# Ledger of designs, part 42: designed miniproteins, single chains, continued (3)

Each design is a single chain, and the fold is of that chain. pLDDT is the mean over its residues in the fold that is shown.

## One batch from the design tools (miniprotein)

Design m9525
Fold by ESMFold2-Fast:
Structure m9525 (fold): chain A 73 residues (1-73)
Amino acid sequence: MKEEWEVIDYEVKLEEVTDSGGGKYGRVTARYTLRSKKDPKKKKVIEEGFTGPLDEAQKRYEELKAEGEKLKK
């Protein structure tokens, strides 16, 4: 059980969305760029998303940002 993919890039984004009622909510997207250890020409992108109240989205954004920093190191 050896990992075939390595994380070579990580991006996390928080987007604030306002609905027609004036309510604000957030969308958090974490994007992982993976490279195959067997073939450096093969790359894939995996995206993880969360949508919810702005405060919950901000908290999730900070958590994913911290996780991304640890994955790179």
Scores: mean pLDDT 75

Design m9527
Fold by ESMFold2-Fast:
Structure m9527 (fold): chain A 66 residues (1-66)
Amino acid sequence: GLSPEELLRKAIELAKKYIKDPSLLQTLLAVARASPSPEQALQQLMDVLSVVNPEMYKKLEEILKK
């Protein structure tokens, strides 16, 4: 499996590729930067995505499990 740092990096890459709303993307990046650990950053990023874009959340969850 990927490390939490690699998972976070992958999640950010996918967010940049698929999120077309610059305000949402900026919020997600700010949440990741403010988090004290990669694991907590990933969890907060996924929590925001689950509310704002449930379809992307599901796709990311499936990709990150592999």
Scores: mean pLDDT 75

Design m9528
Fold by ESMFold2-Fast:
Structure m9528 (fold): chain A 57 residues (1-57)
Amino acid sequence: GEKFVAKYDVKANHPSVLSFKKGDVVEVLGIAPSGLLRARKDGKEGEVDPSALEKAE
């Protein structure tokens, strides 16, 4: 997967949503049919809004 950096803190509202803090590195695994990203952080997988992430450099 491609690595992205969190632009701000995200607190999951549902177990299917990935929670993370600003500056966390998140691995993107693909795109869900809804247009949300499928991502992994520290072995946990979930959906992430693309606007919450920026490309890691």
Scores: mean pLDDT 77

Design m9529
Fold by ESMFold2-Fast:
Structure m9529 (fold): chain A 55 residues (1-55)
Amino acid sequence: SEAQKLADETLEKLKTASPEEQKKIFMETANKLQELGLSDDEVSQILAAVAERLA
């Protein structure tokens, strides 16, 4: 899915980003997921999964 592709691309960007840049990347990704028509709950779940994989 496009949402999963975006999540994977976001994870790759986060791995090379500073903590300040990571916050910006998370916000930009949330906006893009909302543009794809995902609910706030779906967006939150995807971002949580990305954050877990980043740790």
Scores: mean pLDDT 81

Design m9530
Fold by ESMFold2-Fast:
Structure m9530 (fold): chain A 60 residues (1-60)
Amino acid sequence: MREEALKAFEEGNYDEALKLATPVERAVIEAVKLEGWDVEGFRSALRVAELGLQHRAELA
């Protein structure tokens, strides 16, 4: 994830974070908003999403 998008999320500016994020990162941000997770929860979810993308690329 881009540092600018992560910073916007940490500041609670979800709209700005969504503008800077990729489609996968946007899905993670929206999920975190619904669950009310903290920044560490967001980082964990993003890491899982990135691992999923890497695994998908390995299958191609």
Scores: mean pLDDT 62

Design m9531
Fold by ESMFold2-Fast:
Structure m9531 (fold): chain A 60 residues (1-60)
Amino acid sequence: SRLAELGREMHRAEAEGDVERAGELGAEMIRLVKEMLENKVDDPVIIATRKGLESLKALE
């Protein structure tokens, strides 16, 4: 999926020390996840992300 591809590119940028690129890719992933959640996409990654967000909301 595109989300998984962005995740790999972000980790690669981090490993290469390209903090700016990693930040840009991370921001794009957040936007894409928000869009997918709003569109009720049934994807294992989105389902896991939704559960993660619920856990974070339980903290604050």
Scores: mean pLDDT 72

Design m9532
Fold by ESMFold2-Fast:
Formats: sequence, structure tokens, C-alpha cells
Structure m9532 (fold): chain A 90 residues (1-90)
Amino acid sequence: AAEEEVERLLERVIELAERLGKENGGKKASEEEVEQMRRDIAAIDNPRQRELAERVLEILETVGLSEEDVERAVAEMLPEARAAYERLEA
């Protein structure tokens, strides 16, 4: 269940990254913005949510999205990850 939910979220992130990459012509996020995202992810208390956020960031970096697209995608996926893991822990 948990593994399946994580796989589903990662598939959605890949789809989002592919769509945004095509629409924006693959503009890369700045190294400084990526480092800030890594710091924010490191501050996540739940280890599984942090691991998922790290995987999301890696996928977005691979696609070469803009800093704004990366920040938005991570922010959108993080609340969904929290909700999924809270449900599993309940």
C-alpha cells in the first residue's frame, strides 16, 4: 500500500516533469534554487516524506525545469505525500 502510493506519486511527478519540460523548452533550474530546495527537504521531520521529496527533486533536476517549476512541483507533491503517509500511520 505505502509503496504503491509512493510509486503513484512518482509516476505523476514524471508526467508533470515531461509536460512542463516540453512546454517550457527544458529551461534549467538554477543551482542555488536547487540547493535551497534540498535544505527545505532536509528539514522535513518524516523520513519517508523526506525520501519522496528527494526523489521528486532528482526527477525534476533530470528534466531540467526552471526554478519556479521545480519549486511548484515539489510544493504540490509534498502535501500529497504527507496526507498519504498520515493515512497509512493512522
Scores: mean pLDDT 65

Design m9533
Fold by ESMFold2-Fast:
Structure m9533 (fold): chain A 82 residues (1-82)
Amino acid sequence: DKLEEQGEELRKKGLEAFEKGDYETAAEYFEKAAELYEKAKRYLLAASSYYGAAKAYEKLGDYEKAEEYREKAKELEEKAEA
């Protein structure tokens, strides 16, 4: 699936940015990856990517946004079990 492949590319870029300490860029890539995985109905991969975004926002000190993304990831995990 093209959406899943594109999501994986963006997720890898998010991880690379996170490892370099570029948390703003990491959050953006993880958010885009999650959206593509969600469109592909790959809910566990989307959830994993939103957890990545949440960690990036924690590093940026945006604890409110980090919690929002953690909650969204949990909802997607529940959706994957249905």
Scores: mean pLDDT 87

Design m9534
Fold by ESMFold2-Fast:
Structure m9534 (fold): chain A 70 residues (1-70)
Amino acid sequence: GIEEAEELLDKAGVAVANGRFDLAEELVKKAKELASDEYVKEQLERIAKGAEKSGNLEVAEFFRKELEKL
């Protein structure tokens, strides 16, 4: 459900921060299966904005690219 999708997307951010891009892509894919595109889009924007604010540019770039695919 929605809570599971949010947790998967947060874990994807941690995966990117640790250089695990393949894992991050898999987690985003699973989140898209559990929630609407609108909800996933909102969460991707939230995480990207948070990463930008904290200086995690690699995480921000990853999530901005995923957002563009929706």
Scores: mean pLDDT 84

Design m9535
Fold by ESMFold2-Fast:
Structure m9535 (fold): chain A 71 residues (1-71)
Amino acid sequence: GSLHKELLRAIGRVLAAIGDIYDAELALAKAKAAGDEEALAAAEKALEEAKRELKEAKEEIERIEKKIEES
């Protein structure tokens, strides 16, 4: 029961991170078009953080899947 709940939460984190990447890439494109250096820097940081979160969430899914397989 609890591993399946952890898996669903990890899947939720992946979906949230994908959305954050999309939003950050859109913000990056808008900042570049406007020549807004502060918005550009903020969007680049957001994109980096969102990509890190996606990687961590995917690694969490792999760990949970191994625990389910070993059960």
Scores: mean pLDDT 87

Design m9536
Fold by ESMFold2-Fast:
Structure m9536 (fold): chain A 55 residues (1-55)
Amino acid sequence: SPDDERIKQALLELASKILSPEELERLREALEVSLDQGIDLLAQLNSQLLKEKLS
């Protein structure tokens, strides 16, 4: 749907500022499978990144 594609692009844009190119590629692949899988992967990667920055 148009909304799903818009959300996917917004997630990739935001993630590009915090994820490595390899992580971005993994996120793109997950989003191609489903929006739900992409969001789950992004949350997992962001959780790890935040723990590192807060330590």
Scores: mean pLDDT 76

Design m9537
Fold by ESMFold2-Fast:
Structure m9537 (fold): chain A 68 residues (1-68)
Amino acid sequence: MLEEAAQAAVRAALAVPGVLAAAAQVDANGSLHVSIVAKDEEAARRAREAVERVAREHGLEVEVTVLP
């Protein structure tokens, strides 16, 4: 269930054009942590929105980190 949310978040991020890589983890408190590598700021923003939507659907808090 929590792992399903993490996997769904990764798939949602990778579906955004310009996202090169994504990884997700769930901590012991049920918060979702997603790291993304994007070609530009627009792709990063769209990926963040997609990840936040997935987290909301699963009732989780999310932190999104954009890597350089």
Scores: mean pLDDT 80

Design m9539
Fold by ESMFold2-Fast:
Structure m9539 (fold): chain A 57 residues (1-57)
Amino acid sequence: EKEKERKKAVLFSAIGILKAALSAVEMIKASEEEKKEIREEIEKQIEELEEELKKIE
């Protein structure tokens, strides 16, 4: 259905943005511990969005 396909496209875009943010974390002027915490939070958000994507397949 059209609405589900639109929501899938939005989720794919959001996941792509978060994956780009993971790459950008290495460029941040922060401690290794702070970078680790940021990476873990972004990875958690990616996993949640991937689970949402599964629900609308």
Scores: mean pLDDT 79

Design m9540
Fold by ESMFold2-Fast:
Structure m9540 (fold): chain A 78 residues (1-78)
Amino acid sequence: MDEKTLKDEIYRALADMIYALTKVMAKNAKTEEERKKIYEEGIKMLQKLLDQARAEGVSPETIAYIEEKIEELKKELE
């Protein structure tokens, strides 16, 4: 596995982990306010990951994947 492939896989795995943890934490939130804060923090973490992925020259497919996860979490706030 070359460095480029490994980088793409790491960023996808990190996006999946942030997304899954955000969803699980939000499901266990006791109030609507707590749930919203959990989704907002998850979106913020994914946005930082996206910025790092772009700076690192990660594949367009992986960039699109992270963007999709951000949009899915944003829909939960609507």
Scores: mean pLDDT 85

Design m9541
Fold by ESMFold2-Fast:
Structure m9541 (fold): chain A 57 residues (1-57)
Amino acid sequence: MEKKIEELLKKHKEAIDEARQRALETGNLTPEQVDELAQKSLENIKKYLEKKKKELG
């Protein structure tokens, strides 16, 4: 189980890193603001996956 959780977390981190890069490319936000948004994005992704799992179940 732990290895599966690690793989999922890794995938989520990759998606967040991609989103961070896009936000930085926009130039509208500071790196600190982007970091805060990345943290919120991780939390939102976890909630979204839980919701989707319930919808499919």
Scores: mean pLDDT 71

Design m9542
Fold by ESMFold2-Fast:
Structure m9542 (fold): chain A 75 residues (1-75)
Amino acid sequence: EKERQEKLLKVSELRKKADEAMKAGNYDEAIKLYEEIVKLYPTPAAYRALSIAYEKAGKTDEAEKWRQKADELEK
């Protein structure tokens, strides 16, 4: 319904901004944007994207935690 469509549109906009931040090397900004995405619509793909952003920021311990969460959602 309307709420689901509005949420998916917001996630799409956040994904664009996060992808732009990653491309620009602004990994701290990308982390914040992916964190908002996982709060709105938690999926294995969203957790993996957040993990990759942490890894590129040099935050390996946090990257591993989010990778584990993605794996748990997949089974």
Scores: mean pLDDT 82

Design m9543
Fold by ESMFold2-Fast:
Structure m9543 (fold): chain A 94 residues (1-94)
Amino acid sequence: SLKEKVAEDAKKIIENTDFSPEVREEAERILKEIENTDDPEKIQSLVNRLIGLILREIGDRIEQALQDVKDAEAGKRPLTPLAKELIEARKKRE
């Protein structure tokens, strides 16, 4: 059924997205609401909420990675391997 296909596609998206624990719990809640409703308009609204959550998580992860680089450069945190690679890549361009 359409509902089953939407639920399975949502599960795959959640499994393939590296969410924070709090965001994962919200995504799993949305998935359960999809599985528990037969209203097409509610399903569409829930899918839109899940898409919004995924887009927010991607944005937050990018912001956190940028902040981790800045904090490492400021000496506030030890250099992560990724931060070291980014600093070295920047030096090679100069």
Scores: mean pLDDT 70

Design m9544
Fold by ESMFold2-Fast:
Structure m9544 (fold): chain A 108 residues (1-108)
Amino acid sequence: SLEEELVRLAREMVEAVKNNDLDGIRETHARLTRLAREHPDNPDVRALALLASGVLYLFENPDLSKEEREEILARMREAVDGLTSPELRKAANELLDLVEKKIKEKES
């Protein structure tokens, strides 16, 4: 199902973030962007694609100011809150928590 594919992509992005695998982040973002074009009216696809865009932007731009990072993280949190599937929301919250932790560690 589409929901199962979205959960798999969210978990794949979690693993890429854990491993600091920027190419893996780009690949999962590209797949989610394609799904958003294929399913333009699906709120979960749009929310997860927006979350993935935020992850990619943060990882490609390590020299962002604290204020710019917090703004991006706030938009990512709003995207997670927009998810309708409980399983997808759980995977997306794991991804968001991991990204926030990694960003905070880089500032230390």
Scores: mean pLDDT 85

Design m9546
Fold by ESMFold2-Fast:
Structure m9546 (fold): chain A 70 residues (1-70)
Amino acid sequence: SREEVLRLVFEVAGLTVERMLLYVELKELEKQPDTEEVKKKKEEVEKRLEELDRRIAELAAEEARAIAEL
């Protein structure tokens, strides 16, 4: 339904904003000294970015299916 498509669009938009904020955090961490603490924080942010990219891709596939059923 159109309502399902709109919900998926808004969910993708929200996750895209979260991804953007985490990407900015990663870029700020890249400017810091290469300490063990900074390395650990970068790994945690990179893992979260990967999880968000996967979720966004899943929701985009759901959106494509919902559009095809209109």
Scores: mean pLDDT 85

Design m9547
Fold by ESMFold2-Fast:
Structure m9547 (fold): chain A 97 residues (1-97)
Amino acid sequence: MEELKEAKEKLEKAKEAVEKGDLEKAIELTDEAIEEANKGLEEAEKAGNEKAVEEAREAIRHAAEAKGAAVKGDAEKAIEHLEKAIEHLEEAIEEYE
């Protein structure tokens, strides 16, 4: 749970970095978010929470796509994928409430 919340906070900061034109910072924050989300995914798998697992996997996939877009300098696509990753993390977090 806590790891998924930390991942979400980092993706929100990554989105702000993209909006400010700081793509290097956005890539760094997105990498950190993916690492935290993977820890949250492992805990969801151990708990047998199938919906949290599905949502965390989708969040990681979109975060990876956002990083790829940022590396290519595609700020618009990076923001789109960061927003989708944040939404999927919110759904994963909700499954524990």
Scores: mean pLDDT 88

Design m9548
Fold by ESMFold2-Fast:
Structure m9548 (fold): chain A 73 residues (1-73)
Amino acid sequence: AAEKAKEEAKEAAKKAIEAAEKLKEKNPEAGERAKKAAEKLLEEALKSEDPEVVESLKGIIEELLELIEELLE
């Protein structure tokens, strides 16, 4: 259960980090902050043994991705 949620969190974080790298080209400060936020959220998800906590952190990573995509418009 936790391992599956962690795998999903890794995929979400990968997308958020890729979007943040693209944002760095347009806005280096915002892109760097977004990348660090995604990395920190992933680290917390990977440290947790609670599947519910991991799912919540994945949701936050997905919200961060949506915000980064909005900034890329």
Scores: mean pLDDT 83

Design m9549
Fold by ESMFold2-Fast:
Structure m9549 (fold): chain A 102 residues (1-102)
Amino acid sequence: SKVIELLKEAIELTEEALKLAEEEGNAPLVEELREALEKIEEALKAAEEGDIEKAIEYLEEAIEELEEALELAKKSGASEELIKLIEEAIEKVKEALELLKE
């Protein structure tokens, strides 16, 4: 499934962003990225179980959390690499969400 592939890619990107945020010592950003990661993982589980409505809800929440993380990263002076990882994760989640909507 293209949706499952995109969500797994989003998880990997978010995990890389989380690791980099931890290395940069940005504790508030670490917390936002953890919340986003949890929502993407819940969306993946829902999608694998065929619960499309629940997957959509979790992905919409994940986008909100990732966009808050992106804003926080920019305001806190996070590295360009970290900002780019968050932006790429947002793109993957948005693509997955569009594929789930009919």
Scores: mean pLDDT 90

Design m9550
Fold by ESMFold2-Fast:
Structure m9550 (fold): chain A 95 residues (1-95)
Amino acid sequence: MTPEELLEKIKKASIDEVYNILIDILRELAAQSTDPEVQAELERLINELKEAYEKKDKDGIFSALTRILELVAGYAPLELTRVVAEMARKILKGL
């Protein structure tokens, strides 16, 4: 799926669907990372996001997503960072 096709899907998807897509993308980024420190930090943030989402902790979700976006912006391609940012925005607006 192209980044543009994924963005169109995100616009029409439920918040739970967007959350699941985001987790899958972040896990793939962690698996593809050549930097063990980046991989470990991303895996930690994914777990923090998952726990906050399961608890319906809005502040925890915001904190985890903000740190994920900062990390992703530092090493991921710009188009993928844009997609992750749009997913994060949709999740936060739907809380």
Scores: mean pLDDT 81

Design m9551
Fold by ESMFold2-Fast:
Structure m9551 (fold): chain A 64 residues (1-64)
Amino acid sequence: SITETVALAIDATGLLIEVELFPENEEAVKELEEKIEELKKSPDPFLVKYGEKLEEQLEKIKKE
């Protein structure tokens, strides 16, 4: 549903912000990676694209 779609995207976005502020928080990084994989496996192409965008941002954080 659209509500579940929006909730997953909001949760993943919140985790990205937390990881940007606290990149040493391995649990937040792991949760974000799990949410990104859920987004990328979604039948909704908007969620797949959003997951790919979040994955790119997480990779930039990891390279710092």
Scores: mean pLDDT 80

Design m9552
Fold by ESMFold2-Fast:
Structure m9552 (fold): chain A 64 residues (1-64)
Amino acid sequence: MSLTEVVEVPKSADAETLVKEYGISKAKAEEILSHNAEEQKYLDGSLISGGVKDGKVITLRTVE
């Protein structure tokens, strides 16, 4: 039911990189990065809900 795309980002990405790559706010990028370690335990990988790209809400997942 959700119109959410999953987009992979490197786990080494900083907030400024997420802002540049995905056009999300700096506050949202920092929120995404702060949650990645906890999300790894639930989803066999870092999966963070949030951000927008091309006018759609996206879920960002960190990868190595």
Scores: mean pLDDT 54

Design m9553
Fold by ESMFold2-Fast:
Structure m9553 (fold): chain A 62 residues (1-62)
Amino acid sequence: LEGEVVEAVKDYEAKSDLELSLKKGDKLLVLHDLGPHYLVVRNLKTGEIGFVPKEYVRKVPK
């Protein structure tokens, strides 16, 4: 997933200062894959960097 663009499939509210809140449809650049549960991403609209749960994002096709 590193270097890939993923899309938020639903809204997510950050539970800590290390996490990033998401709006459905947000495009995110994956910076680090942290294993089964989390990614470090940059939000391409806001430029913010943070942790997001993998279950809230999907890989953008093509």
Scores: mean pLDDT 80

Design m9555
Fold by ESMFold2-Fast:
Structure m9555 (fold): chain A 60 residues (1-60)
Amino acid sequence: ALAALAEALRDSDFARVVALLRALGETLTVERVETADGVVSGRLTATPRALALLHEAAEL
């Protein structure tokens, strides 16, 4: 699971990251947020376990 998640992160394949986390019963949502000043940022919403798994995968 972690190795596949690390590969998906390396490839910037968020659809695969979401699918892998869903297979583990966890959720991840990424929203594009644009401010009044024209600054574009991302809002990430995830379960605590999903965040822990992403952190572990990023360290691989």
Scores: mean pLDDT 67

Design m9556
Fold by ESMFold2-Fast:
Structure m9556 (fold): chain A 87 residues (1-87)
Amino acid sequence: KLVVALKDKDPKVRKEAALKLGEIGDKRYVPALIEALKDKDPEVRAAAARALGKIGDKEAVEALKEATKDKDPEVREAAKEALEKIG
């Protein structure tokens, strides 16, 4: 259900789904969250970056490095913090 919510038409629903997936912490959701780093809404991209940082899967490192170049400063900050958490 939450993976489907990441593709919802409402960016608030996508943002909440990304945050909840991060709280669950299951590495199975890493590919879906990496896709959410490319979302149209910067709040969704920032939430996806924070979720990937909480899960801590090194498979997200390359995508998070690209997110540090994002146009939105909050997304860049979230990606940097996520990379620090992953190590």
Scores: mean pLDDT 87

Design m9557
Fold by ESMFold2-Fast:
Structure m9557 (fold): chain A 87 residues (1-87)
Amino acid sequence: MMSEEELAEALRRAAERLRRAAEKFEALGAHELARILREAAERLEELARRVEEGELSAEEALEEAEELERELIERTAEPVAALVARL
């Protein structure tokens, strides 16, 4: 069972992974994909913050993260979907 602190940390690690992916795609000239990944990373970081501040339960934050994952998969290329699937 994941605590709120553990979930917030996991969400921040996921955001870091997305930012790293964005940096790599930007270097390859995939600027739109890099932008989408940065936006997703910012949203994951906001979810982590809301969990830490008690605005969301761990369960609610997990549901929001799963919705963000589905949205990201639908809007982005296969390499991004593969990255998100590891969350």
Scores: mean pLDDT 76

Design m9558
Fold by ESMFold2-Fast:
Structure m9558 (fold): chain A 61 residues (1-61)
Amino acid sequence: EEVERAARVIKVQADEYAKKGDYEKSATLYRGAADYAESQGNTELAERFRKLAEEYEKKAK
């Protein structure tokens, strides 16, 4: 649906930053996607994106 479509667009951008080694920007985009999904009531998608953000935050450090 609309929430998943918007989240997918953010994921594509986050993946592009990750490919360039910019894990901090990638993590920030995934956190934004998680917050948006949660605000729209999609808790499962939000949890999935939070895990991705956490993984990229660890790679950035």
Scores: mean pLDDT 78

Design m9559
Fold by ESMFold2-Fast:
Structure m9559 (fold): chain A 66 residues (1-66)
Amino acid sequence: GREELLEKILKIIEKMLNRKFPNLTQGILAAVKAGIPLSKIIEEVSKELGISLETARKLIAEGLNR
């Protein structure tokens, strides 16, 4: 379901930064602060999960907006 997808996205971000985060919002913010553009995060999520770029974008936006 949606919660499972959000958990998988968090794990993808954790792999990209080689560190753990308490939640998806903190993971996304840390990646952006490290200089990784949101477009690159969306692309990696889309590729890793086999979902559309639009779906990946919406899930990342949900993670940022809670």
Scores: mean pLDDT 84

Design m9560
Fold by ESMFold2-Fast:
Structure m9560 (fold): chain A 75 residues (1-75)
Amino acid sequence: LTKHPKVLDAIVQATLAMMEYAIDKSAGIEIPKEKEELIEEAVRLANEAAAALEAGDYEKAEELAEKVKELLEKV
């Protein structure tokens, strides 16, 4: 994981965003649809990055991680 810091950072950030979203939603907090869609997309790409990393496709994992970071910066 430390050999691919961008992938690790993306997975952690997407996980934290998803946890916050889940907590807020369970508490009945109104979440903007745009924020919800960005978090869902970031989680999807983070899962793809994790799968690519597990498969040894480090280049693809890093590209997907960069996209996750870009999406989360829009939240």
Scores: mean pLDDT 78

Design m9561
Fold by ESMFold2-Fast:
Structure m9561 (fold): chain A 75 residues (1-75)
Amino acid sequence: SHLSQADQLLNQAQQALAAGDYQTAFQYAQQAKRLAMEALRRAETRDDILRAIGLTIRAIGLQFEAGLKLGVPPQ
């Protein structure tokens, strides 16, 4: 599902960020944000809505952190 894919990408983004691979972290976070927002659009249950919102917030945070390290404005 989009939720599972977003969660997996966020885990990969966190690992890349911890390794100092800011470009990869930014790309994974950006992709996770897209998938989390798509999951939110398709969410039919309260639990799915809350998970999609949580994943979107995490993705925005990781993208912002990696972006700051790269000198890229948040997207």
Scores: mean pLDDT 85

